# Designed miniproteins, single chains, continued (5), part 33

Each design is a single chain, and the fold is of that chain. pLDDT is the mean over its residues in the fold that is shown.

## One batch from the design tools (miniprotein)

Design m17200
Fold by ESMFold2-Fast:
Structure m17200 (fold): chain A 61 residues (1-61)
Amino acid sequence: ARVATEVTLIAADDTELKARAKAARRAEAAEAGQTLAISEERVTIDGKEMVKLTFTITTPA
């Protein structure tokens, strides 16, 4: 059976921060033998433009 876990991060729209977060999650998934899907969505919180990163991690059985 497959197990999927979804992790959401909301952060400032910072190119360096986003790149590091994506790279770290990809490295972790690869080492664990997992499949990672990343989606990026722009959201507004308290009148500030933020980014919502959703990491969907799937572990093969």
Scores: mean pLDDT 74

Design m17201
Fold by ESMFold2-Fast:
Structure m17201 (fold): chain A 72 residues (1-72)
Amino acid sequence: GMSTLSEDERQSLAELLAALRRSYAAGLSPEAQARVDALIAGVRAGDEAATREALRVAGNLLSGGRDDSVLD
């Protein structure tokens, strides 16, 4: 399939999500943590669906979204 991002951009996005996941770890359920971990793995693997979802999550966080609204 065709990725919407370059390899470098996908790595940067995965690192951003990993940093956000660490920042929110204490407030996340084990299920939510597993979902975020799966999303990060998918972005690193070049999965287009995971990359689109990651961009949505990052966009919501940057636009003032909350973890309750972004990760659920």
Scores: mean pLDDT 69

Design m17202
Fold by ESMFold2-Fast:
Structure m17202 (fold): chain A 64 residues (1-64)
Amino acid sequence: SAMEEELRKKIEELEREAVRAVIEGDLEGAIRLMEEMKKLHEELGDEESVERIERSIARLREQL
């Protein structure tokens, strides 16, 4: 659906931003972006991706 396509596009943009934040050492920014990605995956009903993102967020928080 057009709604799912729009959500997937937003996720891709957030993924690029999150990767950039990690590379630049902005862990707080990366966590914020990943929390946003998690919400969009929840809207898609993608529980596997939600769990994966939650684990990544936890690992980043351990580095703060």
Scores: mean pLDDT 87

Design m17203
Fold by ESMFold2-Fast:
Structure m17203 (fold): chain A 79 residues (1-79)
Amino acid sequence: AREERIREGIARLSPLERRIAEELAGGMSLANIARRLGISRATVSRHRRRILEKLGVRDDEELAEVWYTYVIRSAVDAV
């Protein structure tokens, strides 16, 4: 159930949300993400909340664990 919910959540992320999720999982601050993407910190914060909701995770630490397991690890093991 959790794996399916996380997979669906990741699939529901927009390209911008996916980019923000990747940077958050890497420990980047909202200010640095905003600077890299050319958007406001408020916009990044709003997207962060949507990403956490879509993935069913509580915070950036759980997001990082989920992103590593289902995106980064899956990508490097894909053949």
Scores: mean pLDDT 78

Design m17204
Fold by ESMFold2-Fast:
Structure m17204 (fold): chain A 74 residues (1-74)
Amino acid sequence: ARARAEALAAEARRLAEEAARLLEAGAPKEEVVRLLEEALELLVEAASLLYSPEEAEFVREMAPKVLAEDIAAI
């Protein structure tokens, strides 16, 4: 479970890094947001494998707020 969660987190990181590269290259905001949303989905899945369902739900609730703040900063 931990190894699978680590693999999902690594994939999420790769997507976030790709989103950052696209943002730096002047790509449309919609493409950057799409990659960040995909990374968020993978992080939520990883959290559900490592933590209790209650802890995974907390991440699911809090992550969109953090993401919204980051998107607003773009």
Scores: mean pLDDT 71

Design m17205
Fold by ESMFold2-Fast:
Structure m17205 (fold): chain A 60 residues (1-60)
Amino acid sequence: SSELEELAKKYGLSTRQVEGALQLIKDGFSREQVIQYLQKEAGLSREEAEELVEELEKLL
């Protein structure tokens, strides 16, 4: 979706990485687990990962 593509550009991620994070949220993973995924997989800071998770939760 255009929203996921825009978030990917904002955080310097691929759309696949953002889709992966959204899928983890939909699958019931904890916020902390999604943050850890984004830090390890995408190299985001904790602050950036927390902000992205908040934006993704708004899409649910």
Scores: mean pLDDT 86

Design m17206
Fold by ESMFold2-Fast:
Structure m17206 (fold): chain A 52 residues (1-52)
Amino acid sequence: LEELIKEFNEKEKKIVEELVKATPEQGRDLYEKFLEVRKEYLKKITEILKKQ
């Protein structure tokens, strides 16, 4: 569980750092990827917690 949380947090932070440096066009695509990573992370965490 903790490993999964750390992995997704690292991916999210990397995307956010790129968003800050990105052009407006690149930022829109990166923001969409960020939201997808966040949704997958929350879904996996919720599934694990429900099974516990």
Scores: mean pLDDT 74

Design m17207
Fold by ESMFold2-Fast:
Structure m17207 (fold): chain A 95 residues (1-95)
Amino acid sequence: MKEKAIELLKEAIDHLARAAGLASFDEQVEITLLIMEAILARQSLEKGNYEEALKLAKDVLERVKKLIERSTNPEVRKHLQEAAKKLEEAIKLLE
């Protein structure tokens, strides 16, 4: 299950990167910070630190959900929604 959770975090990071590429400058800065935190969650999981990975992944998920509510660009919102879905799936595997 660890390997599947790592893959889901990688997929979430990919969707966040795609959202950042389509976003306004201000949204791009916020999404970039979320990408960095998601990368830290993945790295923590790869090192076997499940508690840190779970905490970081949950924080990223909450922030992504808030950004979805504020986003007016449907393509950005679509990629944020896919990232949220992958984060939720990864979190379920780590619990």
Scores: mean pLDDT 88

Design m17208
Fold by ESMFold2-Fast:
Structure m17208 (fold): chain A 68 residues (1-68)
Amino acid sequence: SMEEAKAELKARLKELYRRYLAGEISLEELRQQADELAREAMEKHGLSEEEVLQIENEVAWEVAQELE
């Protein structure tokens, strides 16, 4: 479902951001992998560009909150 696709994208992006903050991946690797995940979500699950951007913003905010 679209809800499951959104939840999966969010979970995978949060994992990437956490790995980046832990020093496990570079900023370039984060960018490339996040772009791939976004593309797949749009192409395979029909998410709009707006929905992907919203999820990316939510992930960045939620991970930042975990560090406060």
Scores: mean pLDDT 84

Design m17209
Fold by ESMFold2-Fast:
Structure m17209 (fold): chain A 85 residues (1-85)
Amino acid sequence: MVPILELIKRAEELEKEGEEAEKKGDLEKAVELYEEAAKLYEEAAKLLLEKGGERAVPELHELAEELLKKAEEARKKAEELKSKL
């Protein structure tokens, strides 16, 4: 399997864990989990752009852009939670 898919899957798992920690009031843990998820989404997007860059595959660029948006949303959640700490 392409390493990118494993990164996306792990990022999604970390987002779910972050939401669970947030519901339990473990805000510090939720921040850590959201920041880690953002990193994995960013890494997956970077790998897609590196692989797609040689051939300029539009579908890979679109997927990378969606992953970067997910990373931005996760980082925004982490920053909002940090403001409550």
Scores: mean pLDDT 79

Design m17211
Fold by ESMFold2-Fast:
Structure m17211 (fold): chain A 60 residues (1-60)
Amino acid sequence: ALTAEQLDNRLRAAQQAKAETDLSIATIARLVGFRSVSEFTRLFKARFGVPPSEAGPYVG
């Protein structure tokens, strides 16, 4: 299992990739180290309140 810090870091990387690229959710999940798109989607929604498909671009 990932620590909370490791999980948060991977989910933040996924959010950035979604904002900056046209990659599919499945591709982003695999790039940030998730083996399952379903697990990635669940954890992303738990962390950010919305599934990856509904997350808007983030401009820092």
Scores: mean pLDDT 74

Design m17212
Fold by ESMFold2-Fast:
Structure m17212 (fold): chain A 63 residues (1-63)
Amino acid sequence: EAELQAVADELLRQFIEDAVNIYIEGKKKNLSEEEIQKKLDELASRYNRQLQAEVDALRAKAA
């Protein structure tokens, strides 16, 4: 479905940009790999929640 694909693509683009920024800023601040990974895991959790909510909203609208 074109709407689902567009939403998924935009969320993925935002996730990649945020992940790169977390990594770069973490390295600049001399954070450990474990601290950077924890921040990336938090970002991934937020991304998954947003994606699921968008999918659920579109499916509810289609039903």
Scores: mean pLDDT 80

Design m17213
Fold by ESMFold2-Fast:
Structure m17213 (fold): chain A 62 residues (1-62)
Amino acid sequence: SHMARLEERRRLAREIADRLLSSTEKALNEELKKRNLTASSISEALAALWRNGKLPPREKLL
């Protein structure tokens, strides 16, 4: 039914979102720990993740 398909799509979207968030948080935390950075240095950590190809390309985020 239409509702069953919507529920399946929502479940898959949530699983994908959860996996993406977990991977991003892990990569960010590893970079911060490696550099012993504070919250104010998050922009530098994000730039490093981008350079190392651990984040999606800018075009897919915007």
Scores: mean pLDDT 64

Design m17214
Fold by ESMFold2-Fast:
Structure m17214 (fold): chain A 94 residues (1-94)
Amino acid sequence: MKTLSAEEAKANLEAALELAEEALRAAKAGDHRKAAQLAAAAGILLSTTGLAEELSEEQKRLLAEVYRKLAETAELIGDKETAKRLRERAEELE
């Protein structure tokens, strides 16, 4: 399988965090379609980051923050199953 560099993993996590923050903002504004699209984009970056051999403690904290924001976004747009799964993933990293 393809392994990401630590720098690529960090860049993907930072980009995913920005997308997750925008998704949460859109969800709070009632733009559920935009929130879902931004959350999906963040999810792709997280899936790519999962190809990294090992995550540093800093990268794990960033990943937990992304999962927490995506979980809140999912709950606000009515996707309670995804919200629960994302919260569980964030707790595993703490």
Scores: mean pLDDT 78

Design m17215
Fold by ESMFold2-Fast:
Structure m17215 (fold): chain A 72 residues (1-72)
Amino acid sequence: DAETLFQKGLEAFKAGKYEEAVKLFTEAINLDPNSPLTPQALLELGRALAELGQNDKARAYIEQGLALERAQ
């Protein structure tokens, strides 16, 4: 489920496996885009993208995650 994918993404991020983390966070978001988990998943996706040097994409996802947190 989305929570399991998110937890695997966090583990991949902690291990420095940023490409794997991006994949897992993206899969978690796509499984349930309206989940209470989604704002945090977007923030962590942005962090992983920043580690890969994809700064424009990182910024976009972080801003999206922050906007969703503020709306809740």
Scores: mean pLDDT 86

Design m17216
Fold by ESMFold2-Fast:
Structure m17216 (fold): chain A 62 residues (1-62)
Amino acid sequence: TRDKILKFLDENKDKKFTAAEIAKKLGVSQSTVSKELNKLVEDELIEKEGNYYKLPENARES
């Protein structure tokens, strides 16, 4: 589901989402999405703000 999460966030670059919202939109379990989101944050591919996840400003600049 990693690629689906990244694609979803890339399609919504100006927005931020909770793990629950991403799980609901993708039709995947929140546990699975939360695990993938944590890995994406560790890989510096996305940013976490409180309970929200988004693409980094660097990814949105161009």
Scores: mean pLDDT 76

Design m17217
Fold by ESMFold2-Fast:
Structure m17217 (fold): chain A 99 residues (1-99)
Amino acid sequence: MIEKYQKEIEKDPNNAQAYTALGLAYYKEKKYEEAIEYFKKALEINPGNFYARFALKLIEGKLSEEEKERLRKMLEPLSEAEDEIGEIARSLLEFLDKL
């Protein structure tokens, strides 16, 4: 996954989507420092990138109680799925409960 997005960036250094995807890949591996760097790069290219802004707030621990509640409400319907999406949503809800 990471290598694929690194090659996309080599091909097009202004690809904000590739930087966001690379940041998420590093976040999944618990490499938060690298994830932060790539999300900041994505925001330099596209300041309106909602996913990059949200991910940065999550990693930096800057989510308010209200934002955590909103995220929980968004994930609850997804956690009812009997597939990989449901498993991911359940894992994220467990992570939020530990914050």
Scores: mean pLDDT 69

Design m17218
Fold by ESMFold2-Fast:
Structure m17218 (fold): chain A 71 residues (1-71)
Amino acid sequence: ALELLEKALELVKEGKLEEAIKLLEEARRQASSNPATLTAIDEAIRLLKEGAPKEEIIKAIETAIQLVRES
């Protein structure tokens, strides 16, 4: 899951939002056994789909990365 989240973060910074969503959905499947990580990934996907500011999306993905690293 970590590598997919890191790649999704890179794609968001590049403005490739649709590709980022696809990678986050794949990361979600890999993290399905961890409720906190799953919730953080779901929030990042929601923010991307709703067109939230780039800074909020980046923060959400970074939160998901941190939770994966700690688990």
Scores: mean pLDDT 80

Design m17219
Fold by ESMFold2-Fast:
Structure m17219 (fold): chain A 74 residues (1-74)
Amino acid sequence: MIEELKELLEEAKKKGLITQEEYDLLIKALEDGAFSEEEIKRLAKYLKGLIEIEETGDKKKAEELREELLKEDE
């Protein structure tokens, strides 16, 4: 799981979806165990969706993904 998320973070950085600073902070937080398993799953889903949206240009999918993340915080 952590390895998959690291690969997704590298891909997002390469595509310019996240900054180098955001990448470094997220990697450090993952290595320090700052995220729960559910938070890791949500972050992985979000990054995977962002990568797909960048490749397809589907703005509607971006909005749906954001809405689903906000609902899971309740």
Scores: mean pLDDT 72

Design m17220
Fold by ESMFold2-Fast:
Structure m17220 (fold): chain A 65 residues (1-65)
Amino acid sequence: SLDESIIAFRAMAMAEEKGVSLKVEIRDGTLVLTAPSEDEEAVEAAREIAEELRKEGYPVELRLE
């Protein structure tokens, strides 16, 4: 849906702004952010992105690889 596309785009843009590489997916209306567990900067960025989007009312799942 359009809303799902906008959420994914925002997550990708925020990751790019923070200079990190995150996997961004939409699964059953939920934004899934995956960060490499060994990359502290990527994990921190993923948490910040997840918190910001959740505060706006979006369902977000954070995964670590």
Scores: mean pLDDT 83

Design m17221
Fold by ESMFold2-Fast:
Structure m17221 (fold): chain A 81 residues (1-81)
Amino acid sequence: SLEERIRELLERALAEEDPERAFRLLLEVYTLAQEISDPALAREVLERAIEVLRELARRFPEHAEAYERMIATLRAAAEAI
């Protein structure tokens, strides 16, 4: 299912040791979230992705700016739902 695929991507991103690979996994989550028809579920997914990005910014401070920009994008998307 779409929800299961998103869950797997979020888990992989948290376990990822390469900050750029983690970023790409979160981009995939963002694109898949656009396919969710249930607005409550879409918002929940975006909020969980933001939490994952905050943890990644803590682990990879040299890439924090890129993660923060994605957080801003996901927040705007969640607010638009």
Scores: mean pLDDT 88

Design m17222
Fold by ESMFold2-Fast:
Structure m17222 (fold): chain A 72 residues (1-72)
Amino acid sequence: DLAEALAKKSPRVARLLEELGRLGREAASLPEEEARRRGLELGEELIRELEREFGLKPKDGNEAAEAIREVL
């Protein structure tokens, strides 16, 4: 599947996506400002790794998800 293929091609990107997923699941238990700040930090790191690994510069999470699907 997509997640397994991504983990094989880019372990760093896969780990960042896992951290974002974990943050999403925990977001309801976190202060709203902290959840937003952590999400932005992880999103920025994901964008940097996507640029480094695949030469992609997504503007946001939707563009990043679409670009990942196209690369895999």
Scores: mean pLDDT 70

Design m17224
Fold by ESMFold2-Fast:
Structure m17224 (fold): chain A 63 residues (1-63)
Amino acid sequence: SELEARAEGLLDTAEEYIAKGDYAKAVEYAQQALELAKTLSGPKGEELIKRAQKLLEEAKAGL
């Protein structure tokens, strides 16, 4: 779905900011991805929530 693709795009952007050392931006995008993923039902939504939570922990550890 378009919402799944959008959540994945936000996660990809968060990962890129982590790679650049911009942890504040990474947190922002990972939070947006998490909120969007929570609106999804089913296994793909659960997968995206887990990815977003992992990236949030990683980004926050860099702050």
Scores: mean pLDDT 86

Design m17225
Fold by ESMFold2-Fast:
Structure m17225 (fold): chain A 117 residues (1-117)
Amino acid sequence: MSLTESGGGTYKAGGSVTLTGKISGVDMSQYNLRWERQRPGEGPQVLASISADGKTTSLAPEAQGRFTISVDFAAQTATLNMTNLQPEDTGTYYFVLLDGEGREVAEGEGVELTVEA
């Protein structure tokens, strides 16, 4: 199994970005999926999750109304679409796979996002 993350970089406040997690070597429909953010000096914060069947999603309060999570099972990708970017969205974003018991199976290397005022 391998995880590839993309979509980071430097963006202006009010802009939009899509972060993409791609899974290879396993069927992604076997796993619950999560996007986490880590800022310097802080622990990981869960921003968005989607169930293995793609039907149940949850978003952290700060992500509601601005972020959406979606899956493409044929492409084996999960995307976090982020709109109306704010400087506080700056951080390293990790794509995480969980089994049916909520145990972490795999985590990506992290993608860095910087949002300038």
Scores: mean pLDDT 86

Design m17226
Fold by ESMFold2-Fast:
Structure m17226 (fold): chain A 92 residues (1-92)
Amino acid sequence: MEEDLKRAEELMKKIKEIYAKMKALIAKDPTSAKTLAEVQKLLDEMDKLMAELQKIADQNPDNKKLREIAIEAGVIVSLARMQLQAMKRELK
């Protein structure tokens, strides 16, 4: 349990760091094809981390803290995906 919680917290930290990097890239150059490609790559990395975090949460269904971490991470990934879709619309 303690090892799973520690791993989940590490994954959450990485997801938050990637999201912060994504927001910084979008703020600096929101309309460039280069930024879009970098944001897509960052979202792909977030999806991989989220899949691992969700697996940990699913293996520990009675752990409220793991469920809370998984929910928070899911919200961050969803926000990142929405930002990517917004960029794709602007580049039409």
Scores: mean pLDDT 84

Design m17227
Fold by ESMFold2-Fast:
Structure m17227 (fold): chain A 92 residues (1-92)
Amino acid sequence: SDELLQEAKDMILELAKQGASVEISYEGGTVTITISGLSLEQAIGLALSMIGIGLDGLPVEVKIEGGTVTITISGLSEEQAREFVESLKEAL
């Protein structure tokens, strides 16, 4: 839902404000977000929050690789994916 996408966006922007680096792309209805420069606590906190969003109905996959978290959001329309990526890039 748009509300769950906004919740995801807000968490990512807060981490960027704290000094994390964010890379974002989309292909069709799939958005991939790579967040790097995280502490272990930040990475675990982000992953748990994104799992919560997934349980609430947004198709989210999360991977932790050291200080990097990769979030994949799928099942969006191409327009939703594009608008999400553009809005997040504008806010970064």
Scores: mean pLDDT 83

Design m17228
Fold by ESMFold2-Fast:
Structure m17228 (fold): chain A 70 residues (1-70)
Amino acid sequence: GLEEAKKALESAIEALKNGDVVAALYGVREALKLITDPEVRKLLEEAEEALRKGDVETALKKLEEALSML
């Protein structure tokens, strides 16, 4: 549900702040399985793309924006 998605995003943000990109990516993918809102999904997809490019700052911003919409 939404609480599980929120927990996954909070875990992803914390992992990313600690430099754990692999754990952050796992959290983003778990949130994408739980979230159906197209605006939130777009932010998570943009965060995943930023993580693939090594753009941690952009990924963090997109994850925080997604969390604020839940």
Scores: mean pLDDT 85

Design m17229
Fold by ESMFold2-Fast:
Structure m17229 (fold): chain A 71 residues (1-71)
Amino acid sequence: SEFLKRFLDLDGNGTVDEAGLERLLAILEGKDPRATDEMREAVKRLFDVDGDGTVDEAGIAALRAWVAENA
């Protein structure tokens, strides 16, 4: 996703990596002070691949696989 790649590349290094994934997890947990409420909702929707409203181990694994593919 264009949005996900742009969001993971917040450091502007042009790389999607584990640091970007940690950033997304921090946003989900409300630990990233740069994150807006809109960003948190967008990240929740990205992890909620099935549209069931739940962020779980499968969603996190899917995102890790996406990062590995696009790194």
Scores: mean pLDDT 62

Design m17231
Fold by ESMFold2-Fast:
Structure m17231 (fold): chain A 94 residues (1-94)
Amino acid sequence: MRGRIRKLENFWLGVFDSERPADVQEVGDAAVKAGAGAIVFPTERGVSVLIMAETLDEAIAAFKAVAEALGERVTSVRILKDEGNNTVVEIEAE
């Protein structure tokens, strides 16, 4: 699974993409239990998850919880800054 987390004005937005088939409700419940709002979309190969969190730590915890629900573990976390000096996190699980 791959994720990208970005700060918007009042919250952190994450987009997580997995090529593994999963129960949409189980994945959504995992993100919500980690403190994030979640919308889960089935895709042709797996699931896509849109998360909204109040803090970066909650957004990262949501990615970890979704990864664990898929039977994956976080392998990489990269904290970057964009041209506007905004924090962007690229995160991966296998």
Scores: mean pLDDT 78

Design m17232
Fold by ESMFold2-Fast:
Structure m17232 (fold): chain A 84 residues (1-84)
Amino acid sequence: SYLLLVDANGNRIGIVVETAPGVYVVGPTTHPDIKIGDRAILQGEIPPVDISDPYVGYPESLAVGTYQLVSVDSANKTITLKAV
């Protein structure tokens, strides 16, 4: 199934990596206008992490729901989300 991680405007964000408990880095983003304080919504079924290909899965800890955008790295086109 197609997994959609979306910003506050409903746009797909990208690949997700858990860097700390409950903290996820998404990148590269397609939405450089995203700013701190925005909400991101994860929708759909989260596929299991494929350890042989880090680009095809999401972390098993990642759950559908609402996330707070806590930082933006415009130089690397990444954002950091925290579970709410």
Scores: mean pLDDT 58

Design m17233
Fold by ESMFold2-Fast:
Structure m17233 (fold): chain A 58 residues (1-58)
Amino acid sequence: SPEAAARTVYNAVKEGLIDPEKAIAALEEARKRSTDPELQKVLDAAIEGARKALEELK
């Protein structure tokens, strides 16, 4: 689900498991290549989760 994707990515960034800038870039590229509206919603939520975590790390 979008909410689960956002939470998972947010936590991974906050815990230092993934590079937030690289994760956002990869998710944005996946979003550009996706034609499935439901998958696009999940990817958009994951991107926002990563951005929120990155903002809090500033």
Scores: mean pLDDT 82

Design m17234
Fold by ESMFold2-Fast:
Structure m17234 (fold): chain A 59 residues (1-59)
Amino acid sequence: MEEAIKKLEEKAKLLLEVARQTGAPTEWALRELRLTGESLGVPEEELEKILKETREQLE
């Protein structure tokens, strides 16, 4: 589980960087992050926390 959360956090950082550099929509980044978290089996509570933090970083 810890490894899955770490991978999701790394993915969030990459998506934030891509969105900031390319102007990709916040919705795209959050959707990709949600799909990645679900595929890794990240708990819903932790996934929602990471999604919220990522949204705040992009807004």
Scores: mean pLDDT 79

Design m17235
Fold by ESMFold2-Fast:
Structure m17235 (fold): chain A 57 residues (1-57)
Amino acid sequence: SLERLIEALERGDDEAAEREITRIVITEGVEVGKELAEAYRESKEKAIELAREYLAK
């Protein structure tokens, strides 16, 4: 899910990115999904950085 979100964001696929954030809320928890959704609203780059941070931990 996190890997697929990063791929979607790198491709500029907004529909896929939103779908993966929804899936992350279910699999990783509401807090993680909320932080990723907020980052995505601010910028694609912030969302990619945050997703990579979660994937690395």
Scores: mean pLDDT 80

Design m17236
Fold by ESMFold2-Fast:
Parts: sequence; structure tokens; C-alpha cells
Structure m17236 (fold): chain A 74 residues (1-74)
Amino acid sequence: MSKETEEFREVLERTKEDAEALLKSDYPTELKIQGLKRGIGELKELLKKVKDEELKKEIEELIKEYEEKIKELE
């Protein structure tokens, strides 16, 4: 694994942790939706930079998961 791929994995894990914390919080639903939308934006930007195919698939799957969670919260 390259240093660049390692850095991208750190961003991915941080995004996951932030989203999980937000969903477990007592914040209003609208703030949870806003936070998930921000997370999706970060993941889409990461996807543009990532060359590793496995990591790309993981990011794409996570984007779909968060999009579905937003639909459930709406």
C-alpha cells in the first residue's frame, strides 16, 4: 500500500467515524441529513483522487449507504 493510498484510507475512516457519531447523536434529523450530505461530498471528492480500484469501490458503496440513510431520515 502506498503512502497516498494510506492517507486516502485515513480520510475514509474519519468520514465513517464522523457519520456514525452524527447518526448516534441526539441532534435534530435535519442536522443529521446535512452532515451526511457533507460526508457524501467529501467522499465524491476523494473518489476523483483515488486510483486504487478496491478503494474506489469501497467509497462508492459508502456513498450509496449514506444516500439510502438520508432517504430513510427524510
Scores: mean pLDDT 80

Design m17237
Fold by ESMFold2-Fast:
Structure m17237 (fold): chain A 74 residues (1-74)
Amino acid sequence: SMEDLKAQASALAIKMVNDFIDEVEGKSAEEKKELGKKKLKEFRKQLEALGVPQDVIDQMVAALQQHFDGLIAQ
């Protein structure tokens, strides 16, 4: 179901955030931005592989990008 797909996608997003937090420690702002871009591309690819609709992918990728931008700004 769509709810099951969203649950799987949310679990992937949580993993991406945790991996990002772990990997950004001690990195420059530029390195953090590059890592964020890489993870956003990987996240989109994983959501596409799960069969998540494009509109939902766009929303989830945008939300993850906003979260990464907030973490980088700290």
Scores: mean pLDDT 85

